# Designed miniproteins, single chains, continued (3), part 21

Each design is a single chain, and the fold is of that chain. pLDDT is the mean over its residues in the fold that is shown.

## One batch from the design tools (miniprotein)

Design m8746
Fold by ESMFold2-Fast:
Structure m8746 (fold): chain A 67 residues (1-67)
Amino acid sequence: MPKVVEVTATGVGPTEEAARHAAYVRVLEQAKAAGLAAPVITVTRVEVRREGDLYRVTVTARATEAL
């Protein structure tokens, strides 16, 4: 069976783009930490929230090995 890992990561930044980028970087790092050498990421949910002067982006993704 292909190894599938569900990853949820949150990024925070002064813009939505910065927060989203931070969240995607964390998703990739969590997938690699879970033992995937070449993770293929399928984003299943993106939640964008403004908290004062900052944006918080939470990404939920399914990661599989690219083999």
Scores: mean pLDDT 80

Design m8747
Fold by ESMFold2-Fast:
Structure m8747 (fold): chain A 60 residues (1-60)
Amino acid sequence: MFTLKVELASEELAKELAKRLNAEDPRVKATAEGNTLTIESTGSIEYTIGLALRAIGESL
C-alpha cells in the first residue's frame, strides 16, 4: 500500500479525479480535499499514476 498526495490547479479537477479513480479501480481509494488529491492504493504505483493521468486528460 502507498499514499500519494497531489496538489492540483482547481478543486473541481481534484473532485473529478477522485471520483474517476474510485470508479476505475477497486484497489484505489482517492479523496479530494480542496485542490489536494490523496490517493491510497494496494496496486502498483505505475498503474495508479497512469489512471490519474488518463483521468486528467479526459477532464480537459
Scores: mean pLDDT 75

Design m8748
Fold by ESMFold2-Fast:
Structure m8748 (fold): chain A 55 residues (1-55)
Amino acid sequence: SAVAEAEKRAQDIVNGEGLTPEQLLAWAEGFEASAEATGAPGARALAERWRARAA
């Protein structure tokens, strides 16, 4: 179902599962930009988590 697919996608994004360090950094940069543009607190937290995982 669309809901189950969205939930899995959200979980994969949160966990950074199956991503290379380069991909994790790219995702972190994208969410940092989104956090600056929208002021969404969750986007910044996710970006920091992915940067830490990439290190």
Scores: mean pLDDT 71

Design m8749
Fold by ESMFold2-Fast:
Structure m8749 (fold): chain A 52 residues (1-52)
Amino acid sequence: TDEFNKKLSEITDETRKKVKELNEKGPEYNDEALKVSKEGTEKIGKLKKEYE
């Protein structure tokens, strides 16, 4: 339980930080930000399946 929550927080925090950094660089990074967000969602999905 604790391990799942820690990994979930790590993925969420990493994804949020990277998306924010890309958005702060400018609109030309929007596609990269979307890709990072999608990868984060996929990692969360895999994590949930591993712990179910």
Scores: mean pLDDT 81

Design m8750
Fold by ESMFold2-Fast:
Order: sequence, then C-alpha cells, then structure tokens
Structure m8750 (fold): chain A 74 residues (1-74)
Amino acid sequence: SAMEEQVKKLLEEAKKRIEERIKEEGITTLDEAFELMMEVAKELMEERNIKLSDEQEKRLLNELYLHAVELIKK
C-alpha cells in the first residue's frame, strides 16, 4: 500500500540521517543512539506529514534502534 511504501522510504531516510549523525557527533552509547533515533523519526514524520499506526511506528522505531546499535558496536 502507499502507506507501507511511505514507511519504507521513511525508514531508509532515517537510517541515512542516523548514520551521518553518529559519524559526525561520535556517538558511542546506547542511550545517545536511542535519543538520536527518536529525534530523527519524529523530525521525518513531521517533515513528510506522515501519521503511522501504533504497530507501524513501533516497527519503524525498533528497526531504527537496531540499526543505530549496530553502527556504534566495535
């Protein structure tokens, strides 16, 4: 559906912004990664005027958090 395609595009853009900010800011802690993930997701949802269901938002946030965690592992 169009909504599923929007969620997928949002996820890819959010992953890119998270990767760039982790690199630029030298983020190395899970707490900082979690804060960054929440911030980026909120910014993109507002920029694109996207409203997700609770299930879609939970899935998006979980995928973004796992991605951020992998980026900070040594």
Scores: mean pLDDT 78

Design m8751
Fold by ESMFold2-Fast:
Structure m8751 (fold): chain A 62 residues (1-62)
Amino acid sequence: STEETLRKESEKDLEQLKELSKTDPIVKESLEEAEKKTKDPVSLMVSALLTYAVKKTLKKRE
């Protein structure tokens, strides 16, 4: 199913984001906050990306 494919792709993308979190503190914080809200890989990926965009924008304003 398309949902199963999306889940597999999200899991792979999450592994890539976890690797990026080792060098980017904003990615690390975004992943940690997303993991507190959901355990579903698709929802976690969406939440992490949205949180990252917000945090990065706010940091530019400081």
Scores: mean pLDDT 78

Design m8752
Fold by ESMFold2-Fast:
Structure m8752 (fold): chain A 102 residues (1-102)
Amino acid sequence: MVLVYRSVDDFPSILEELERLAEKHPDLVVVEIKEYPKPLLNLEFAKRLGIEVVEVETLEEAVEYIKESERPVVLLVHESRLEELKELLEKAGIPYEVREIK
């Protein structure tokens, strides 16, 4: 399972969704791609809920991590990078679902 969450701002409402997903998928991993701006406070909250958070520098590194992981993954991405991420996921043959939370 790969869920891509996009926003033009931060992700304040993502925390409730992450808590719900973690209850359903206890092995859930959140992958954050370093961008401007990035939702650092949301990631600190995810760690507090016992959800593993992995930061990557590039979209390609995120896709490589997903390919090697058998765990359910949530990707946080800014709107401006969504199209590039989608192209990389499609090239890698990874099925994904895009969701919006602001």
Scores: mean pLDDT 72

Design m8753
Fold by ESMFold2-Fast:
Structure m8753 (fold): chain A 72 residues (1-72)
Amino acid sequence: DNAAQARAQSRTPEEYAELRGQLSMDQLKQEAEELKKQGYTAEQLEKIAEELEKQGDHASASRYYAYAQLIK
């Protein structure tokens, strides 16, 4: 609960990484590069994040906002 709420507050890859531990920055960068290779744009990832926020999935929304910033 508290972890999910904290991740919902995370808008940057750095903030998300602090909640998951320092190693999560390397993992986020790798996952963002994989999405970019699949043809996802930062705009599409932000749209997915907004949709997840509307569904109440704040943890996943924060993760997709982080991906979007990493591929801009």
Scores: mean pLDDT 71

Design m8754
Fold by ESMFold2-Fast:
Structure m8754 (fold): chain A 56 residues (1-56)
Amino acid sequence: GEKILEGTKKAIEEGIVAAAQRGAEDLGGPELARQVRELVEKGEIEEALRLLEEAK
Protein backbone atom coordinates (compact mmCIF):
# COMPACT_ATOMS: atom_id res chain seq x y z
CA GLY A 1 0.00 0.00 0.00
CA GLU A 2 0.92 3.68 -0.12
CA LYS A 3 2.11 3.70 3.51
CA ILE A 4 4.70 1.00 2.70
CA LEU A 5 5.87 3.03 -0.32
CA GLU A 6 6.20 6.20 1.82
CA GLY A 7 8.14 4.27 4.47
CA THR A 8 10.49 2.83 1.85
CA LYS A 9 11.06 6.26 0.28
CA LYS A 10 11.87 7.76 3.69
CA ALA A 11 14.29 4.92 4.49
CA ILE A 12 16.03 5.39 1.11
CA GLU A 13 16.27 9.17 1.64
CA GLU A 14 17.72 8.66 5.15
CA GLY A 15 20.19 6.14 3.73
CA ILE A 16 21.26 8.59 1.02
CA VAL A 17 21.78 11.34 3.65
CA ALA A 18 23.91 9.01 5.81
CA ALA A 19 25.96 7.76 2.84
CA ALA A 20 26.51 11.29 1.50
CA GLN A 21 27.60 12.53 4.94
CA ARG A 22 30.10 9.66 5.35
CA GLY A 23 31.53 10.17 1.87
CA ALA A 24 31.85 13.92 2.39
CA GLU A 25 33.54 13.44 5.78
CA ASP A 26 36.08 11.05 4.22
CA LEU A 27 36.81 13.42 1.31
CA GLY A 28 36.77 16.86 2.98
CA GLY A 29 36.24 16.36 6.70
CA PRO A 30 33.39 17.55 8.94
CA GLU A 31 32.84 20.88 7.13
CA LEU A 32 32.17 19.22 3.76
CA ALA A 33 30.03 16.57 5.51
CA ARG A 34 27.91 19.35 7.07
CA GLN A 35 27.45 21.15 3.73
CA VAL A 36 26.47 17.95 1.89
CA ARG A 37 24.05 16.96 4.68
CA GLU A 38 22.36 20.39 4.57
CA LEU A 39 21.93 20.18 0.79
CA VAL A 40 20.45 16.66 0.93
CA GLU A 41 18.09 17.64 3.79
CA LYS A 42 16.86 20.54 1.61
CA GLY A 43 16.24 18.09 -1.25
CA GLU A 44 19.14 19.47 -3.31
CA ILE A 45 20.57 15.99 -3.87
CA GLU A 46 22.08 16.92 -7.27
CA GLU A 47 23.99 19.83 -5.67
CA ALA A 48 25.23 17.53 -2.89
CA LEU A 49 26.45 14.98 -5.45
CA ARG A 50 28.22 17.71 -7.46
CA LEU A 51 29.98 18.93 -4.31
CA LEU A 52 31.16 15.37 -3.57
CA GLU A 53 32.25 14.91 -7.21
CA GLU A 54 34.30 18.15 -7.09
CA ALA A 55 35.96 17.05 -3.81
CA LYS A 56 37.29 13.87 -5.48
Scores: mean pLDDT 70

Design m8755
Fold by ESMFold2-Fast:
Structure m8755 (fold): chain A 68 residues (1-68)
Amino acid sequence: STLENIREDLAYSGLSEEEIELVVRLLEAQRRGRLSEEEKKAMKDLLIKRGFSEEEAEEIVKRLEEEV
């Protein structure tokens, strides 16, 4: 599945398993609906709150956008 490939890719990027699970959850949420600019901001904010840098959060959200 695409989620499994994303998990592996994020692990190679140096993310922890906890961080990867957060990203996978966000990707699943995105696939269930639509991704607005407000939702992208909320996802970035959540990732930063959980310990990601702004740069890391931006790259993760970019990957989410690519799934649309």
Scores: mean pLDDT 71

Design m8756
Fold by ESMFold2-Fast:
Structure m8756 (fold): chain A 61 residues (1-61)
Amino acid sequence: SEMEKKVKELTEKLTKLIRENKYKEAADLASEAIKKGELTPEQAGEALRAAYEEVLAEKKA
């Protein structure tokens, strides 16, 4: 679905920012997606959580 695609795209962008230790920029990007009505707060929170988990998994591998 269109929403699943937007969540995936946001997760990929957030993963890159978190990998670079740009936590404030990652939080700001998620907040902007909510303000623009692109994602719900719940969906943006899921994308941010998934991005953190992905970076943590990379550091353990």
Scores: mean pLDDT 82

Design m8757
Fold by ESMFold2-Fast:
Structure m8757 (fold): chain A 73 residues (1-73)
Amino acid sequence: AEEHKKKAEEAREAGDYRAAAVHYMKAAEEYFKQGKLKEAAEYLRKAADAYEKAGLTEEAEGLRRVAEQVEKL
C-alpha cells in the first residue's frame, strides 16, 4: 500500500490525475486485502477525487458508492 500511496501523490503533484487515481485504487485494493476497510474506503475516495479532477465525474461517483459499501463491511 505504501508504494502506491507514494506514486499516487507524485502523479497528483505532476497533474496526472488519471495515474493518481489508478495508484490510489491499487492502494485501496491492498488495504482491502489486509482487512483495513476504513483505509480502503479512504483511498477509494481519493481515487474518486482524482478522477473528478481528470474530468471523469461518473467514474468518481461510482467509486464513492463503492467506498460507502466497503465501510459497511
Scores: mean pLDDT 82

Design m8758
Fold by ESMFold2-Fast:
Structure m8758 (fold): chain A 64 residues (1-64)
Amino acid sequence: SSEELERARERTREAILRTSRATLEYLRALLDKAPQEEIDRLQEELDRASEETERAIEEVRALR
């Protein structure tokens, strides 16, 4: 339905914004030579956000 598609699109938009923020935080930590533990944590966070975005995109595609 159109409502399900709109909700899926909103979830995808939110997931993309989270991934973008996680990417910037990770890159900033690398440039600032942050401690390795912080870099590792931010990379795990980025990986999770990226996976969530991929799932959200697949949901929108399925609802076509």
Scores: mean pLDDT 86

Design m8760
Fold by ESMFold2-Fast:
Structure m8760 (fold): chain A 65 residues (1-65)
Amino acid sequence: MEKFVIIYAEDREKAEELAKKLREAYPDAEVELIEAKDGEEAIKLAFKISEEYPDIKVAYGVGEL
């Protein structure tokens, strides 16, 4: 089973849009949203999850991008 994690700091609306697209493309997959306090924490969380759970597909959104 595919699992996607979307980490966002400022752009909650963009994160929710990505989650909706992923749920439409992969209806049997789990899609989880995680709010970070800033872009630096979002990047740190993405790396930590990728290292600990290599089977999870991680996307991160940074408002300044």
Scores: mean pLDDT 73

Design m8761
Fold by ESMFold2-Fast:
Structure m8761 (fold): chain A 97 residues (1-97)
Amino acid sequence: SPQEESELVQALQKVLNLTPEQAATLVTSLREADVDGDGYLSKDELVQALMVASGGKFTEKESEAFAKFIIDEFDKDGDGLVNYKEFLQYIKQSYLK
């Protein structure tokens, strides 16, 4: 619903210090990077999504550092792939608490 999307955008803004437009772009970029539709992204795909969403606010190094943080927290299998839907749910829950 529009309310659920607004809550997710607000959560991303607060947790990642993004604008509303950057937060919406991040959600879109993550979805577009998930070419096979399995809900998982590689580190390189996550870095690209973060750089696109930030509109150049994040350097490549900052995007890599943030991607590493996400992978370290959410790559439970050690395969270098992240379930980005679980990541987005975590961000939403962290904001609402």
Scores: mean pLDDT 71

Design m8762
Fold by ESMFold2-Fast:
Structure m8762 (fold): chain A 74 residues (1-74)
Amino acid sequence: NAQFEADVLLALGEIYRAIGNKDLEKGDYESAIESYQKAVELYQQARDLYPSPEVDANLADAQANLEKAKKLLE
């Protein structure tokens, strides 16, 4: 079931995004970038399996967080 597989990937992406948020709050920008990058990859896989507004919103948020973390590291 592609929807169930996408839901699992979405849940994993949410975990990595939460880890990235925590690392960002600590000023650990390199770890935050790594975690957000993993979240983006998982959300892209979820979208490819079963697109939904929830996946699209989480992907956009993770991409924005990734770019913010990259700018803070530079």
Scores: mean pLDDT 88

Design m8763
Fold by ESMFold2-Fast:
Structure m8763 (fold): chain A 84 residues (1-84)
Amino acid sequence: LEEYEKLAKSEDPNEAARGYLLIGQHYYEKGDFDKAIEYYEKAAESPDPRIRVAAYVQLGKIYEEKGETEKAKEYFDKAREIAS
C-alpha cells in the first residue's frame, strides 16, 4: 500500500491516477468498498482516457456487488462512451 501511496503523490497526473487505481484495488481486495470507491473516483479524474475507462469499470463492478444496479449501469455506460 505504501508504494501505491507514493505513486499517487506523483507530480505526473497519469502516474498519480495509476497510484489511485492500485490503492482502489488494494481496498477492494480487503473488502473495503467505500475506500475502493473513493480512490477509483480519484483515478476517474485522470486526463488519460484509458485510466478513466479502467476506473469507471471498477466503480461499476463495486456498485453491482453492493446491489446498486442503477449506479453500476451509469459507470459502465461512462466507460463505454470513452472506449467507443
Scores: mean pLDDT 81

Design m8764
Fold by ESMFold2-Fast:
Structure m8764 (fold): chain A 64 residues (1-64)
Amino acid sequence: MLREARAVHDFEAQDPDQLSLRAGERVLYDPEARPADRPAFVPATSLETGRSGLVPIGFLEPLP
């Protein structure tokens, strides 16, 4: 199930499968699709840029 969230801090991608975010950037993310090898990350798509990748779940503030 996709959820909307906002990045609370800037994040810089360290791997090609990660997505860089700026504080305040809106994303759609799937909290149930966490990779087994990276439990702190979730797949997300930026609503600002249309890019997709893994982001730290702790950097996302779910929107109501």
Scores: mean pLDDT 78

Design m8765
Fold by ESMFold2-Fast:
Structure m8765 (fold): chain A 57 residues (1-57)
Amino acid sequence: KIEKAVEIIEKKYKENPEVTAEELKKAIAEELGIKSVSNEELKKIAEELIIRKNEEL
């Protein structure tokens, strides 16, 4: 679940660096088939993305 959300965030930022948190939450909810993503869930996904980027470097 978090893996898919991280991929969505990376793709959205690559396509549009100005993408908003609300647009990211909507994209994640649509891809995962859930009604909505909270700010807390988005924060956890962002933390996972930061960890992965640091490990890839």
Scores: mean pLDDT 70

Design m8766
Fold by ESMFold2-Fast:
Structure m8766 (fold): chain A 67 residues (1-67)
Amino acid sequence: KAEELFQEGLELYKQGKLEEAAAKFEESLALDPNNSRAWNNLAQVYLDLGKTEKAREYFEKSVALEK
C-alpha cells in the first residue's frame, strides 16, 4: 500500500502535477517513514515548487536513512 502510493506519486511527478505528487509521497511516508526514496522525491518536488528550505529538510531525512 505504501509502495502503491509512492508509485502514484512518481507518475504524478512525471506528469508535472507537483502538488498532487507531494500529497501521494506524504501519504506513502505516513505508512512507511523509512522510505528514503520517497523523502528524496518529496524533496525534489519541493525544489521544483521553489520551496528550497522544505526541500533541504526532506533531503536531510532521506540521507539520514542511508547507511
Scores: mean pLDDT 82

Design m8767
Fold by ESMFold2-Fast:
Structure m8767 (fold): chain A 76 residues (1-76)
Amino acid sequence: AEKIKEAILQSALDAGIPEEVARKIVELVESKVDLSTADSSQIVQAFSDSMIELGVPVSKRQKALILLAKRLKELE
């Protein structure tokens, strides 16, 4: 779970999302899915939904999603 939270946070930060918003994204993802049991598709969907709810621009959302998908594949 901790490695997945770090992957979410780092993917948001690397996409140019401010740290305050990136931390809120992590909290929203944890509220939507259990990171200890969720598969990569569930985590990516929760991440996408959380970014939309927080008003993250499309360009930053797309970059963050690509980065998270890559990081999750490396953790599997």
Scores: mean pLDDT 83

Design m8768
Fold by ESMFold2-Fast:
Structure m8768 (fold): chain A 68 residues (1-68)
Amino acid sequence: MSKEELYLKAAKTVLERVRKLKEENADPETIQEEIDAARRVIDYLLKMNPDSEEAKRLKKELDEIEKE
């Protein structure tokens, strides 16, 4: 597994966790901490490969979740 693939998998996992925490009405501080973690991983992915359609999609999904 490449470094990009590893980070992409991590980003997807953290994003899924954010969605689940929001559905469960978890503590707002916990939700924000996971959003911040997802954003860091996605930003790092985009720094490694700015043309990554998958990373761009994950960023859009995270932005939509945060707006909810």
Scores: mean pLDDT 81

Design m8769
Fold by ESMFold2-Fast:
Structure m8769 (fold): chain A 60 residues (1-60)
Amino acid sequence: SREEIIKELEKDGRKKIESLKNDKEKLDELLSILEDSLSRSTDEEIKKVLQELIAEIKKL
């Protein structure tokens, strides 16, 4: 179940990024939220997903 939760987090995160792909202000807001979540997270697998999502936004 934990693995399923992590996969769902990644999937939902990528869908959100795609939906905001042409909205720079909303992408910057999402980036700030993800970076705050990363700084507060103690779970290494969750941190990895957050880092991947942050990298995806930065590639846009």
Scores: mean pLDDT 82

Design m8770
Fold by ESMFold2-Fast:
Structure m8770 (fold): chain A 92 residues (1-92)
Amino acid sequence: SPELQRLAQEAERALRRAGAEAEIEVEGDTLRFRISGLSVTQLSALALYLIGLELDGAEVEIRIEGDTLSAVVSGLSEAQMRDLLRALAGLG
């Protein structure tokens, strides 16, 4: 979706303005991202959000290395993708 790709670019820009590095990719029902420079509070909030998506039936792979969180989230509805992208933007 061109709209979802635009929201991903907006989330990347918001995170970079907050001093984080972010790479976000949207493909079909899958969202892949890697974010570096997150605080412990931001990492915890994001991890809990992703756990909520897994409980709602999404497939979630998370890797945390220092201040970097990498995730692949599959089986997302378009509404869930928009909400996740807004949540990522809201971390900035």
Scores: mean pLDDT 86

Design m8773
Fold by ESMFold2-Fast:
Structure m8773 (fold): chain A 55 residues (1-55)
Amino acid sequence: SALQEEYRKRLQSQLKRLQDRIETLVALADAGDEEARKELERLRKSIAELQEILG
């Protein structure tokens, strides 16, 4: 379906944005930022969920 294809493309765009944010948070977490570590955990879960939907 064309609507499902459009939805998938939007999810792929969101996935890319989350992946970009992960790189920054990894650097901050490695520097000892506890808040960044918690955000990293949350984002990794969101990425996994999106990958399952897209898979």
Scores: mean pLDDT 82

Design m8775
Fold by ESMFold2-Fast:
Structure m8775 (fold): chain A 70 residues (1-70)
Amino acid sequence: MAERLKQQEEMLKLWREGVLTKDKELLEKALKLAMELRPDFTEEKAEEVLKYFEENPEEAREALEETLAR
């Protein structure tokens, strides 16, 4: 339980920082943790999300801001 929660928090932190700084390495680390935490989150899905951010960095940033507002 505790280990999974810690990994989830680390994933969210890396994702937020990666989106805000446009750091691909941080995004890749966050996606790797997401794949470990979610068995249904495939490598293909992770690659698609990363590509979406590379092609649409402004939309990815807006999506993060909307998520934080929820």
Scores: mean pLDDT 72

Design m8776
Fold by ESMFold2-Fast:
Order: sequence, then C-alpha cells, then structure tokens
Structure m8776 (fold): chain A 64 residues (1-64)
Amino acid sequence: SEFAARLAGAKIELVGLHLEGASEEELRRHIEEAVRRMREEGVSEEEVEEARRELEAARDRIVA
C-alpha cells in the first residue's frame, strides 16, 4: 500500500540520520515531522498513530 511505502521510507531516513550522527532529539523531531506530513497528505489518524508507534520502535532499535 502507499501508506506502507511511506512508512518504510521514513524508517530508512531514520537509519540514515542515525548513521550520520543525529542526536536522539533530532531523531524524535524527524518522527514528528514525518507524522505531520502524513497527516497533511490525508493519511487517517489511525494510520498516523500506527506510523508514530512503528517509527518510535524503529528509533529504539537503532539507538539500543
């Protein structure tokens, strides 16, 4: 689905930012920006909440 592709792209961007030395605060800001963009593009609130949870889980894994 288009939503799944957007979520996968956002996860890849998080990994890239981490590898470039982004701080934990910068990673959190990136997640906030990604979910805001999804909402602006018409993604449902339920899918936005799912994306937030998935991106936060991905962040936790890459900084662990």
Scores: mean pLDDT 81

Design m8777
Fold by ESMFold2-Fast:
Structure m8777 (fold): chain A 90 residues (1-90)
Amino acid sequence: SEKEKMLKLLEKYLEVMKKINEKNGKNEELDKRFEEELKETKELIEKGDWEALKKAAEEGNLFAKLALFFKEYGEEEVEKLIEEYEKVKL
């Protein structure tokens, strides 16, 4: 399903963000923030609460922003975005 594809890409994004954090001198608080943002985003996607997801994105949740990008542009564009980000930051 589209929901399962979105959730898989958000998990991939978390792994990329954690690798970038590790390369730049491990910040434990930043990893916790990413995990919390992903958890919130997954809960909102599971509920289908797209209004709350938009609000979370506006409040700086990077995973919520990526989920909205997936909804607008689809799986392939999100994969490209994550791959490009990993390439330039790692």
Scores: mean pLDDT 85

Design m8778
Fold by ESMFold2-Fast:
Structure m8778 (fold): chain A 68 residues (1-68)
Amino acid sequence: SSQQKLEQAINLGKQQAEEIISLLKDGDKSKQASSDASFQLFDLSQQDRQAGDAALQEMGKLVSQARS
């Protein structure tokens, strides 16, 4: 359902945000975010625009909070 896809998108967005925050804090380790989570998010965004938008909003929120 659309609601389940929305929840999954938000969770994927949170996971991506955590990886981005980790990369910003630790330049000595892998500089690449998880390709698996990124690929799943991309696939989801192609299937459900609202879910994709929700994921991007959560990513932006979490990354912004970590930078503040």
Scores: mean pLDDT 68

Design m8779
Fold by ESMFold2-Fast:
Structure m8779 (fold): chain A 55 residues (1-55)
Amino acid sequence: SLQDELDRLNEEISRLVDEWEEAVRAGDTERKEELERRIRELMERADAVARELEA
């Protein structure tokens, strides 16, 4: 279902945000930038699913 898909996307985003915080603390710029890109892509997908679910 769209709700299950949204829940999965939000869980994945949360995990990547935690990894991003670790990369920031470690000063790992390369990993930070890669995680930022992945987070944005997942957030765009989550927004699309949420919009479809609320329509």
Scores: mean pLDDT 86

Design m8780
Fold by ESMFold2-Fast:
Structure m8780 (fold): chain A 120 residues (1-120)
Amino acid sequence: SKKVEEAQKLLAELKEEHNELIDEMRKIALSIKDEEKKKEALELVEETIKFEREFLEKASEAIENEDFDGLIKLLEEAAEWYRKKAEEARKKGLEEIAELLEEMAEKLEETAEKVRKLKE
């Protein structure tokens, strides 16, 4: 139960940090003057919100089941998804959004490391 409580706290902190980055992405997307790039940026923000919601639900379930190996795998797979989305954003000339997606990936990787230490 102590490891469950600590994992829940780590996931809550990650969620808060990611929500701040998503809000910044949305603000950047809304400020884009080019209509085509604005649509691409807003679509990417929507994809990110949907992915994040599904990821957090699965991560919460892994914690409830005390499946810390599954949680680490979910965090690492999510980080890889964000890294790929950052590359896609860069190819579309959405550099600022790509940087925020990379920060989201870094926070997932840091959280995975914290869960590994917690598991031991």
Scores: mean pLDDT 91

Design m8781
Fold by ESMFold2-Fast:
Structure m8781 (fold): chain A 68 residues (1-68)
Amino acid sequence: MKELIDELTKKIVEETGLSEEQARKAAEILVKYKPKSVDEAALALMLNTGLSREQAVKAAEIGLEILK
C-alpha cells in the first residue's frame, strides 16, 4: 500500500506539476476510494484536495491506470 501511494505521488507530480504534498494527498484518496471511473475519482479529488477539475481529471486518469 505505501509503495503504491509513492508511485502514484510521483506520477501525479510529473503529469500535473502539483507539489509532492498535494500529489500524495491525491494518491491517498485514490487508493482509499478505489474509484471505478475518472468522473468519480475527479469528484473525490476536487472535494478533498481543492484541485481544479482539469487537474483532478488528470490525476484520476493516472490513478485508474495504476490501480487497474
Scores: mean pLDDT 79

Design m8782
Fold by ESMFold2-Fast:
Structure m8782 (fold): chain A 102 residues (1-102)
Amino acid sequence: AEIEQRKRALEEALENDTVNNILQLNPLLDAAELLVEEYTGKTLPEETRGKFVVALLEGKLTVDGFLLELLKEFPELAKLSIDQLKEELIKVFEQNAEKIIE
């Protein structure tokens, strides 16, 4: 139930290009951490997570804006388009959600 809710929240944010609340931001951050680890071997810094929380509270966070900021910190991800990054976020989230359930 909780994993299904997190996946729906992530999909809704990606479809609408808007992060409206922490329930949408948390699965986006979790997927981004996994994506960064897969493509760069690096971990997502706590300061980066904090920046996105502040942007959400200021009402200024879009998914495109989130991904552009992520690309500034992890230029290795710039090999993918924004649309490809959105597809990979869903993929890494699904792969890790299934591992938690199994």
Scores: mean pLDDT 79

Design m8783
Fold by ESMFold2-Fast:
Structure m8783 (fold): chain A 82 residues (1-82)
Amino acid sequence: SEDLKKGRQALLEGNYEEAIKYFEKAIEKDPNNVEAHLLLGEAYLRLGEYDKAIEWFEKALSLDPENTVARRLLELAREKKA
């Protein structure tokens, strides 16, 4: 999606708040987009918003229970919060 592409670009540039807005738009258009949930969680993780990162990674894992990336990022976010 266009929003997902723009979000990734913002994330690469370190514009985490802008990235969040694009990933939120991607989820509005496709609520089951696992990648958008993972990238939104990653943007919050980079901002140090660990509780929000955990929430979005848990949502990603609920959509795709076998997703190895979601499990690893969730574990990382939980460790950072501890």
Scores: mean pLDDT 89

